# Ledger of designs, part 3: designed miniproteins, single chains, continued (2)

Each design is a single chain, and the fold is of that chain. pLDDT is the mean over its residues in the fold that is shown.

## One batch from the design tools (miniprotein)

Design m4072
Fold by ESMFold2-Fast:
Structure m4072 (fold): chain A 78 residues (1-78)
Amino acid sequence: LMEEARRLLKQAAEALKKGDVKTASRLAGQAARLASRSQGLSDQQQQQYGDLARQIVDKAAKNGKSKELADIVLEELA
């Protein structure tokens, strides 16, 4: 579960770096839901963390911070 969440998060960061905000937002949400599930959180909490991850990506893109966010995520995953 955590390994798959990390893979999805890396793919989200790569999509964000390429300017594909919709794909990045979707994949980040999926990664957050999977990570929450691995921690034993409820379905409602999994959805809340997924929604939060999507909002973080969307706000970064709106503020011209897509590259900065993607670089930070990729560095942390390295």
Scores: mean pLDDT 84

Design m4073
Fold by ESMFold2-Fast:
Structure m4073 (fold): chain A 90 residues (1-90)
Amino acid sequence: VEEYTEAGTLGGLGGGRRAAEGILEQEVPEEYKELQEQGAKDAIERGTRAGTENGRKLGELRQKAIEAGDETLERAARAGAEGLRELGLA
């Protein structure tokens, strides 16, 4: 499941979404658990529908991370970008 998710469905969304989830986990831990379960389903559906849009969203999240100077968020965004390249989606 993890490989399948990163390989096709969430490769691009995975990195960007993990970066956003990191912020949510820190700011609203209670709501984050609920969002994590529902978000995983939503992310899979969105990733399957528009793989190309994943790259754009990931780029926007990475840019925000750079502007904020958030090392954790930037690392998460880089991981997502690397996943996209490994899968040939970027």
Scores: mean pLDDT 52

Design m4074
Fold by ESMFold2-Fast:
Structure m4074 (fold): chain A 75 residues (1-75)
Amino acid sequence: EVEELIERLEEEIKRLEEDIYDSEAWSRVLQLVSELKKLGHELPKELEERIARIMSEYLNSALDAALKRREEELE
């Protein structure tokens, strides 16, 4: 079961690496991470690093979009 959750997490992370705005993939990643944490298992280091990279890219993109939106709101 734990290995199955990790395998599914890898698939969803790969999907996010292809489309960072896939909200379904984000929800599934968060759910799978939560379930693994409830079972007392830490994420594999490789997956943790991949999630961190995706989060960084998402935050940078969201920040850029927010700054542009602020400029548009001034008009």
Scores: mean pLDDT 76

Design m4075
Fold by ESMFold2-Fast:
Structure m4075 (fold): chain A 83 residues (1-83)
Amino acid sequence: SENVERMKRLAEEHLSPEIARELIELLDILEESEDIRVIIGSVLAIIGLLLDAEREGLPQEVVDEMLELLRELLREKLKKLEE
């Protein structure tokens, strides 16, 4: 997904290496999983990492962009899981 690749690029560009690695792992889990509990858990964990990054000085405009991308990724994922 272009949105996944964009999210990974923003993470590598703007986040600390530790937070970026964890966020990228969670994005891979979100993309590969078909379990709604795992999907929602991954989304919540990514939100937590973005809030931690904001406390470390990540600009709010970058946080907002990454949250909008995450929302779109979740929407696309849920649509693929629809009956």
Scores: mean pLDDT 85

Design m4076
Fold by ESMFold2-Fast:
Structure m4076 (fold): chain A 83 residues (1-83)
Amino acid sequence: MELIKPSEEALKLLQDYAEKLGITDPELRKRIAEIILSLQAGVPLEDFKEELKKVPEEYRDKVIEVLVHFTGATREEVEALFK
């Protein structure tokens, strides 16, 4: 499934928030920002299950926190995608 093209400004804001939560990998921050913008455009969260499984375990909790904050999904729903 193709991710939507984010606005540069929105992508930057999402990446800055991810850094604040402790996600120091810039490539991971960019990927998470693209996923969030796609979700806000109406793409189902489960469509990103394979992409989310590629997240290093050290960043898993921080990525879950970012997704919960921007999507309105529960922590339990997001954690299920990393199963």
Scores: mean pLDDT 73

Design m4077
Fold by ESMFold2-Fast:
Structure m4077 (fold): chain A 84 residues (1-84)
Amino acid sequence: SPQEQIDQLLKQMEELYEKVKNGELKTVDEINQAVRQFGQLGQQILDLYKQTLDDQSFKQKSEQIQKKGQEFFDLAQKRKLELE
């Protein structure tokens, strides 16, 4: 179902966040790849929300995903500065 797909994508975003937070990615290239993957996962979630939600619910959910993306980007930038 769309909801099961969204839940799985959200789980993948959380796992990627924890990998960066825990210092499991050891190179700038790995962190840059994680940022791209996180953005792709977020876009897939937004596409599913657009198909399944009303406009008000979509706006609220898209703002949450955009905030998660910004938080991940900020975390990734901090971790890259710590590597070299």
Scores: mean pLDDT 88

Design m4078
Fold by ESMFold2-Fast:
Structure m4078 (fold): chain A 86 residues (1-86)
Amino acid sequence: MMSDQELTDLLRRAIREAREALEQARAGKISVEELEEVVRRVEEVLNIAKQKIQSGEKMSQEMIDLVMEAGELAAELRRRILEMRK
């Protein structure tokens, strides 16, 4: 079972990777396939956090804030992927 600290560290890494991928996408320097891999990794971490919330475990405000930020970044990445596939 993943600790809160391990999940927080994974969320922070996913957020950094997502931000870098968005910058590369804006510059035209990343492929759709690479963006899809980044989104998949972010969503895997979000699913772990979601399962923790659904189990009734209380989450810290820091964890909630990170989950919200990661979710917003995942949505933006998916929007960019859709634009690139047109």
Scores: mean pLDDT 82

Design m4079
Fold by ESMFold2-Fast:
Structure m4079 (fold): chain A 121 residues (1-121)
Amino acid sequence: DLIGKAEMLELEAESAEALYRAAQAAAEAISRARDQGDYDEALATLQSLIDTARSLVSGPVSSQSSGMLSKALDEGQALKRQGRTREGMETMEKSTQELAEWNREQAERYRRRAEELRAKI
């Protein structure tokens, strides 16, 4: 069913667009927290972004995004335990920036695929 496939691609595009916006806001917030030395704020921001990714429609975008963020959380916490707190926050910031860019690309790809399927209907 081409209509059903197009609708699934449109939902993945919407998830990616939402995560792109959320990750951009999170990256900015983590950057500010890093400049202030506020590790707890950086951590809370990243955890909130993971919860946002997990709240979205189940699919490749939400699954891959939550996985990437969970890895960044683990790496950031490991650096904090080593006394490398600033490096931990920099890792969290970089991962949220990379997630934003990845989701921007996924949103464009899913939208184009959906439009192609819609054109066949």
Scores: mean pLDDT 90

Design m4080
Fold by ESMFold2-Fast:
Structure m4080 (fold): chain A 79 residues (1-79)
Amino acid sequence: SLVESYLSALEGIAENIKEADKEAGELLLKFVEASDDIEKAREYGKKAAEELKKKPSWKESGEELEKLIEEYLKLKEAS
């Protein structure tokens, strides 16, 4: 399903981010784990994107991650 494809993509992104920023990557993994609790997932996703955006070289990637997280949560809410 589209929801499963997004979740799989976010897991892969989390592992890649973890290599560059352990805290941001771990927060994104917590978002994936909490995906059935939309409110909790949104909080972890926000924190992951904010941590990534603290690094100037990753600001654009952090903004793209924030958009991807919101798209996933909207799909999950619509299911």
Scores: mean pLDDT 78

Design m4081
Fold by ESMFold2-Fast:
Structure m4081 (fold): chain A 86 residues (1-86)
Amino acid sequence: SMDTVLAVARHELAELREEVLANQDDVERAKALLDHLVEVARKHAAEGRRDLVELHIETLREIREESTNPEIRAHAEEAIEELEGL
């Protein structure tokens, strides 16, 4: 169901967010995780799943706001701009 898909997406995004925020010194890994988030959101957009795209954008905003690493913040901002353009 759509409710089940939203619950799974929320859980996966929370895990990705925690992984990025816990390992901010590994900038390359953080960027790869953010790139993966963007690719998954693009697939959701192609399927008309705008609610899931909005969850991905919200997660990116949280990462941008809570990250202390300027490279991770910049990469999250670029990802937000890309997904908001869908």
Scores: mean pLDDT 88

Design m4082
Fold by ESMFold2-Fast:
Structure m4082 (fold): chain A 91 residues (1-91)
Amino acid sequence: MSKEVLEGAEIIKKLLKANPNLLESVIYLGKLQDPELIERALEALAGNVAKAAKAKLTVFGVDFSSLASLSDEQIREAVRLAFEEIVKEAE
């Protein structure tokens, strides 16, 4: 995995941990073990992250401007990695 995707995953992971309700929802999705629901949720999150990055927004105190250099594919990879790491840490 590229350094940019790894750094992007750390930023997204900070976002997902920034709000207790958001963190609980992410962990709950991981526990559901529904691949279709997980894929749809991750695609929606990746799309929103890409929009926030292009707009150089700060969301829940997390600056997304550094993600603006990533492709949509790299953002999808970073979102998946962040999700997988959070779910694994919760087990």
Scores: mean pLDDT 80

Design m4083
Fold by ESMFold2-Fast:
Structure m4083 (fold): chain A 70 residues (1-70)
Amino acid sequence: SALAKKLIAEAEAIYAAGPEDPANLEKALIISTEGELLALARANGEELSEEEIRERARELWRPLVEEDLK
């Protein structure tokens, strides 16, 4: 899973750049969620594009964050 490895590598790079920065931690968590969504899609036999995985991750996080800020 080249895409999953790419997303994990991006998350690791972001975390390594500022492990004490909460914004970097949150970015790393979002990107790692993209990798997890890709793995889940593959397990369910879905062939999702890189763009589709990223959009699903954004949609999952955005409404949850908005709900918590009400």
Scores: mean pLDDT 66

Design m4084
Fold by ESMFold2-Fast:
Structure m4084 (fold): chain A 96 residues (1-96)
Amino acid sequence: SSRSDALIRPDEELLALLREAGAQEEVYTLSDVLVLIGTYATQNGRVSVDPETGRVFIDTSDTPLGRLLGVDSVDASDGQGLADLVLKHATIVPEP
């Protein structure tokens, strides 16, 4: 499967953050986790758009998400970069 189709089990800190975004499960596809992170960022007013490029950024500075991912900003338009950060806090599980 592609990385976007991978089933992952978030660690306890990532799972707690996803639950604030409305998540109810313990296992997700990587794509679902990326959507939930985007929802969390939108709910907390942390999404910005670069007016020159149209790229979407998540300001993670001084947030639980930023502390979890170890970064002050994420390019949400680059799903692979965000996915690589998420995979540091999740275990890939076999498909059922």
Scores: mean pLDDT 75

Design m4085
Fold by ESMFold2-Fast:
Structure m4085 (fold): chain A 90 residues (1-90)
Amino acid sequence: ELEKLGEELVNEENEEKQLELNKKLVELAKEKIEEAAAAGKEDEVLRLQKFLLEIGKKLLEKRKDKYEPEVVEEALARIDAQLAALDAKI
């Protein structure tokens, strides 16, 4: 479900629909992360966090023309650094 929602979000061309899908994805992912953390499943928490960052990066790249170039570059660099840190732990 979460992966399918992420795919729908990345493939959505309408910005308003992207916003609604993003809210739904974040809420569902937060629920899954909290559930995994409560169960002591650290690997699952890391995978879910990585999934969210990867989706966020794809969305930012797709909508980069809506933001100042410096803001996009800084956000992408931050996401890439977080992804690298998570990959080192997975």
Scores: mean pLDDT 78

Design m4086
Fold by ESMFold2-Fast:
Structure m4086 (fold): chain A 73 residues (1-73)
Amino acid sequence: VEKLEKELIKLQVIRGMYEIAESASLMVAELAESQGKYDLAAQFREDAARIREERDRIQKEIDKIKDELNRAK
């Protein structure tokens, strides 16, 4: 149980880091669009989409651990 709690905290921190990275990529994409650099903006939006996919993967792992902890009551 304690091992799962430690892993849950670790994954939640990692998920937060990906949320920050996604937001940063979208901000840079918006800045690039404002400068007429549409190709660069598209690349940063693609980066944000990839970061979101990794975040969703981590969220699924978090959900599995939460389900295990809830069943171990």
Scores: mean pLDDT 83

Design m4087
Fold by ESMFold2-Fast:
Structure m4087 (fold): chain A 81 residues (1-81)
Amino acid sequence: VSQEDLDEEVLVALAEIRAAIHLNEAKRYLSKGDKEKAIQSLEEAIRVLREALARVTNPQHRADLEALLKDIEKELEKVKA
């Protein structure tokens, strides 16, 4: 494994963890009835994943991040409805 490959793996892992934290935060706000803060948390998760996608070149890593991004975007639309 090259340093470049290791750095990308770390970047992907950190992006997934950060997105998961924001997604969990959004779910906590929804349980409290705070849709506005839930939307803000989901938008932050989306931002984190988009930033990671701009830096990631591995096709499998891109596919994994895009799948997670799509799931969070659908959750955001569901909350906005």
Scores: mean pLDDT 84

Design m4088
Fold by ESMFold2-Fast:
Structure m4088 (fold): chain A 74 residues (1-74)
Amino acid sequence: SLDELAERAMEIRYEISELMRQLPPEKAREIGARVDALLDRFAAALEAGDRERVEEVVQELEKLKEEAKKLVAE
């Protein structure tokens, strides 16, 4: 359901926020801006009832989380 996708997006957002705490401030701001852009797209897709677009944004959030993990490891 769209509610389950929204819950998943919130979980990923929380995980990215925890990773951002371990980044230098400049990199944290860069990741945060990308999260905000994805959340704007997510809100628009939810408003439109576009499940496929919501799923795409969730997948992009998961990809951003993996990028943030790599930055923490550097």
Scores: mean pLDDT 87

Design m4089
Fold by ESMFold2-Fast:
Structure m4089 (fold): chain A 59 residues (1-59)
Amino acid sequence: SDKSLAGAAASTSYAAGLTAGYEAAKNGVPREDIVAAARAAGREEATRGAELGAKLAGS
């Protein structure tokens, strides 16, 4: 999509999810719980980011 605003919003949501997921995993939250919480919030890009963040924290 050539919608730069929609792309920026998706990118920001993903980045926020990645940071939050990474920090939660570093604090000992299980990856499954991180991903479940992100899904419950209903934000697809944030959920994808959170899953990657949790993996990067040491999976």
Scores: mean pLDDT 74

Design m4090
Fold by ESMFold2-Fast:
Structure m4090 (fold): chain A 70 residues (1-70)
Amino acid sequence: SLEEQIETVLEIARTAPLNLVLYLAKDMIEKLVSEGKIELAREFVRRMKEILPPEVAEELEAFLDELIAR
């Protein structure tokens, strides 16, 4: 399920290299947005912001905002 995929990415975010985390997180955001699950995508980014450095979290937030602007 998408919920299980979200939990997996969040777990990976705690220990994996930032470049891999950013790649996986952006892929997850694209999947959520493509399925119209905007609220779930916002919640995912919010939870990632609690784990990641502010600059990386800001990049994910900007990525989500860009995708939903259309």
Scores: mean pLDDT 85

Design m4091
Fold by ESMFold2-Fast:
Structure m4091 (fold): chain A 95 residues (1-95)
Amino acid sequence: SKEELVKEIERIYTRTLARMDAHRDDLERVKALALEALEEIEKLAKKYLNESSVKQVQEIVDEARERIRRARSVDEVEATLNEAISKIGKIVNES
C-alpha cells in the first residue's frame, strides 16, 4: 500500500505539473490546479497512512494552501507545490 501511495502521489504531481505548464498565463487557474492536487494527496494520505502521519501531511497541506493562495506568480505556486510534495514524500517513506 505504501508503494501504491507513492506511485499515486507521483502520478498526481506529474499530471498537475503538465496542467500547470499548459496554463502558465493564468495564475488563478494554476493556483486552482495546485490546490486540487493537494486535496487529492490529502485524501490518499487519510486512506493509506496512520493518524500521526495524516496529521503531519495535513499540516504540510494547510501551510502549502495558504502560500499558494497568496502566491504572486506561477513560479511561486510551482515552488510551493514542489516543497509540499517533497515533505509529504518524506512522511510517507518514514511511516
Scores: mean pLDDT 88

Design m4092
Fold by ESMFold2-Fast:
Structure m4092 (fold): chain A 104 residues (1-104)
Amino acid sequence: MEELKKKLREAMKKLSEELSKLPPDEKQKVSSQVTGAMMLGMSGIVHFYLTGDEAEALKDIEQAKDLLLKTAKSLPNEEAKKAVEELAEEFEKLMLKQLEEIKK
């Protein structure tokens, strides 16, 4: 768990650095899209904790990853695109691990 949190923090730092190179309007747009996608994934974990509905949690996590990857595809800069793709992978790994820990 701690290693997954560390990798997510590193991915977020890398994305923050790449977003700092974008125009303010694009930076805010991408930041809002990334935040919305991550909130969707986290809401799936919360719903699973309250209801035990694993299928809905997995669906929300998958939709969150798909939204992050869609955001990555919209970026003109290859480094920014890779940063969002890396964030998507590390976020999915952390969410799936949190889901597994709640099942204990």
Scores: mean pLDDT 85

Design m4093
Fold by ESMFold2-Fast:
Structure m4093 (fold): chain A 96 residues (1-96)
Amino acid sequence: EAQELAREGGELAAKGGVLSAKGSTGEGLNKGIAGALRGIGAVAQVEFRPELAAEAGEDAKSGGDSAILSNGSEEGIRLGREGKRLGELGARLGRE
């Protein structure tokens, strides 16, 4: 479970990096990438320190929500949703 989420998170980070490298300046893309990275951080911490993963997960949820509310691209919003989902799961796993 955690390994699958880490892989998915890694894929989202790579995609965010590609979008950033393409010179995307949309607020939505930037927030979407930030949300995805925070979600990945939450998942990565689940295996190392569940307590910290819960806190990181909550932060990732907030970042994802911000990205969803952005006026940026569709891709940025999608990345924000995925970041939020991973953050929520990371927080849940960290607390339980």
Scores: mean pLDDT 57

Design m4094
Fold by ESMFold2-Fast:
Structure m4094 (fold): chain A 62 residues (1-62)
Amino acid sequence: IDDMLREAGITNPELRREAAERLERIGDEMLASTDPEEIERLAREGRRVIEEAREEELRLKE
C-alpha cells in the first residue's frame, strides 16, 4: 500500500499514512464481504481515497 501511494505521487508522509489507514480498512471490509456488488462499491471507495489524497498532495505543493 505505501509503495502504491508513492507511485501515485503522494509524497507527503502524513497524507500517505492517512490514505494507507483508510485503504487498509476498505481492504479488510472487502475481504470480509461475500457480495460482489459490495466489493465493487468498496473498490470504488478505495480508488476515491487515492484520488482525494493525490488532490490534497497537489494543494500542499502550491
Scores: mean pLDDT 76

Design m4095
Fold by ESMFold2-Fast:
Structure m4095 (fold): chain A 65 residues (1-65)
Amino acid sequence: MKERLVAQIRRMFGKPELTVRQAAAVLSIVLGLSIEDARALVEKTFGKPYVTNEEVAELILELQK
């Protein structure tokens, strides 16, 4: 499950790390969150300007439990 989700996220931007804005876009698309709510979640969870595809996948899986 996680490896497949990481591959899906990598296909969206083709980058090893995503900006907060790009990570928010992934959460918005996958979970149906607003961009504003998704950005707030990324900032609150990681507190850094770049996040890995793996970190975004972990957050999505946590929110889908």
Scores: mean pLDDT 81

Design m4096
Fold by ESMFold2-Fast:
Structure m4096 (fold): chain A 105 residues (1-105)
Amino acid sequence: GASGTFTGTGNADGVGTSSGGTVGPGTYRVTGKTLASTGGGGVIAVTTDGNVSTRVGAAGVDGVPGGVGEAEMEVTATGVLSVVSMGLDGVGRGTVTAEATVTPL
């Protein structure tokens, strides 16, 4: 499985503009923080095409700049690690930049 630290940016359309590499099925620990946000929370996702709608695993990080979150992520199929933006109130998404460390469990 992939392990390491990566930084990425997600846009308002749920597309990750950066990737942490390929990840296979399994359980992962995600520790991440938001570096910048314009109104969305940071989500670390494994997707098949870079879009959050095709995610096969996801974990939230703290949506405020400087906040740190830790979560477990279940990945059901092989995909690509990305940072994506998700609106905290379900009403919109902003641009988010986040740093994350992903470790296999």
Scores: mean pLDDT 65

Design m4097
Fold by ESMFold2-Fast:
Structure m4097 (fold): chain A 84 residues (1-84)
Amino acid sequence: SEGEAVREARLEELQRQAPEALEELKKMGVSEEEIEEARKLAKEIKELEKAGKLEELAEESRKADDKELRLRGLALILRYLEER
């Protein structure tokens, strides 16, 4: 199955990067609860990107407080790790 072979290759590449990225997240004091919240936010960001609403995404980031900015940054990191 071609799709499975492609998925395995992507997961292998991701696993080579993921340990370093996960260690950095742990050093930043990221909890499992923050990771789960960031995953939900990552889905919302992805939906806005698919709709071509990059300007709205930038405006939301501009209005975000420090805690929200941290979660948005974590969401982008998780998207990078999980989608490649």
Scores: mean pLDDT 64

Design m4098
Fold by ESMFold2-Fast:
Structure m4098 (fold): chain A 74 residues (1-74)
Amino acid sequence: MALSREEVIERLRAFGEELLARLSGEERRTAQLYLDLVLHEFRRGLPIRESESPDPVTQAILDEARRLWEEMQR
């Protein structure tokens, strides 16, 4: 089933917000920055950039964003 861009953006935002609710301080700021960046890239139709993070929560957001982006391009 093909997901619309709006559905993908909403799913990624909800996923990211759940993870962010468990974070504080610099970890939350970093994860929020990456979430905002990938949401911006989805809205503009830009490819999700390859990035690595030592923080597993930020990495989970990036991995989910790439997965959803690939599903949209199928």
Scores: mean pLDDT 72

Design m4099
Fold by ESMFold2-Fast:
Structure m4099 (fold): chain A 95 residues (1-95)
Amino acid sequence: DPARRQEQLANLDQLLKKLQEAIEKNLNVEDLEKAIKLIEEAKALVEAGADPVEVVRLLYQALYETVSDVSEEEKQRFEEDVERRLAALERLVQA
């Protein structure tokens, strides 16, 4: 679905811009560089024709592993947020 793919690329672009702004502020540069690389790889996969839902799921998982000092509660909320967003994307594709 071209519309779904464009939406995912737009979301990845927004995340990339936020991470670039954070790097300019010199906040935890190593973790930010890793996160930016993961986002760029995810964007490249979507542009190459990979399923954007699968790519977004992998991106969230990789970003989650990159974030240090995450509590079990934050981990649970993150997983719930990801599942909710994936369900919303799936509804848009089926509409």
Scores: mean pLDDT 61

Design m4100
Fold by ESMFold2-Fast:
Structure m4100 (fold): chain A 90 residues (1-90)
Amino acid sequence: SAAKRQRMLAAADASLESSRRLLKDLGEKVGKEVLEYAEKVLEGENQKESSLKAVKLVIEKGTASQASATAVAMAGVTAAFILRERAEEL
């Protein structure tokens, strides 16, 4: 239904916005290279490669809290793409 599709798209947008805020905060705290990869993840360019590079930098340079925040942000981006794909199938 149209109502179900709209709810899924709204949930996807909310998930992306939450992840965008977390990834920008991580970039500012861990370093500019993390911010560059975070921007690529949010833009949908080379999602898997950019996500892996961001995670690697946070593991090497960040705290356990920052690594946890990165995992949450990546889960949010993944959830957003799944929700958009499912909305298109409805």
Scores: mean pLDDT 71

Design m4101
Fold by ESMFold2-Fast:
Structure m4101 (fold): chain A 57 residues (1-57)
Amino acid sequence: LSEEERERLLERARRWLAALLAAGVPADSAKQLVTRELVEEGVPEEEAREIAEEALA
């Protein structure tokens, strides 16, 4: 995953997390949902977890 692609995914993850949190999804569940979505889109699981964690921070 390139740094540019990671930054784009991070920004998208932040938007997804904000939307999920606004809808009343707990932060831990929102992070898991975003991680799963990134993995389903082809992001390696470890990188997807890092992106979701950073997006919440």
Scores: mean pLDDT 82

Design m4102
Fold by ESMFold2-Fast:
Structure m4102 (fold): chain A 79 residues (1-79)
Amino acid sequence: SDVPSDEEIEEATEIALERLPELSDEQLVLLGGTLGLTYGLEGKEIAYESAERLSEASGLPRIREAAEKGAALGKAAKA
């Protein structure tokens, strides 16, 4: 499946949280946008929740902003 499962999203999120000091702001923003897009296209709430967790843990609001834009894009593309 081209769409990651809820389990795959959760596992990837835990890995990203553990490796947070090793990830660049650009990598985190890209991940946030991808999670938001997945939520917008597929309705996977866990993807958006993961982006919020990453934004909170990193202190980088750009992750949540990217997720909001990704979600809006995904919803528009599906409509």
Scores: mean pLDDT 85

Design m4103
Fold by ESMFold2-Fast:
Structure m4103 (fold): chain A 85 residues (1-85)
Amino acid sequence: MLSPIEKLRLGHESLLKAIRGLSDEEQQQLLDAILNRDSVGLREILTKGLERVRSDLTDLEIELAKEEIDYLARNPDVSMDSRLL
């Protein structure tokens, strides 16, 4: 059983893998969504990245990454900081 901190870390690391799988154009779209606090655009681009790396992740990692995407979309100010770095 994973602790809450371990779940948070695993979701975050899985999401970073998804972000690294984005093209330069899609990374720019992600930055634009963050800067404009566009929760819909943020969800769409991050979900697209996650689907591309789906085969490299476990079902648990995918679930936790989706929870992280939902959190970031609800809290766009957090997305502008070290959480995505």
Scores: mean pLDDT 77

Design m4104
Fold by ESMFold2-Fast:
Structure m4104 (fold): chain A 76 residues (1-76)
Amino acid sequence: EAAANALIAQGNALLAQGKFDEAIALFEKAIALATDDNLKLTAYNNLVAAYMNLGKLEEALAAAKKAAKLYVNLTA
């Protein structure tokens, strides 16, 4: 999970800088590498924030739906 955690941290730094497209690419890579649902949930939540900032509402909703499914699995 070190690689996925590093990608999320780098993505968060890009998100803070307003580099939303670059942040999205890193969060997508983190999701692909993550085997832990908590880490995937974190990445999807950050992906929602990035899409919202870009005005990509349909993509934001899709990411939010995936985050919600992971949350249910984690809290069951």
Scores: mean pLDDT 81

Design m4105
Fold by ESMFold2-Fast:
Structure m4105 (fold): chain A 66 residues (1-66)
Amino acid sequence: SRAEQWERILRAVRLITEEGLSLAEVGERLGLSQPTVSRLLRSIGDLPLSEIAGRAAAARAGESVD
């Protein structure tokens, strides 16, 4: 789902910025190949972490019935 894609992006960015992990290590942590992680990060360009988090929350709200 779109929410799961934004959650993966948010986790990847946090692992790099907060834990200093390499693309290969992020791939191992998320169960993705290094090229997949690289493409995922390139797709966000200059998007700030706060905007990524907001998009993840919005996508989840749109897909989940509470």
Scores: mean pLDDT 73

Design m4106
Fold by ESMFold2-Fast:
Structure m4106 (fold): chain A 78 residues (1-78)
Amino acid sequence: SPAAKGAAEAARRGGGTDEQVELAAKYIESGNASLAGAYAGRGFADAGATPEQWSRVAYEALKAAGGKFGPPAAVPPA
């Protein structure tokens, strides 16, 4: 989708790893912003990303994709 492509491009521009780029695309493709955010937060944490780093990348990705899901909320560590 255009949103997933935008998410991947923004994640790469933000200095994300290949795995973080893939997770950003999955975040957008999930179609449920709240559930996708929680899922991506866990996945990014497992990949070593902090909640702040993930939120910044996700926000840039959503902005690049036309803002379909709005900016993500910060996810605290579990």
Scores: mean pLDDT 57

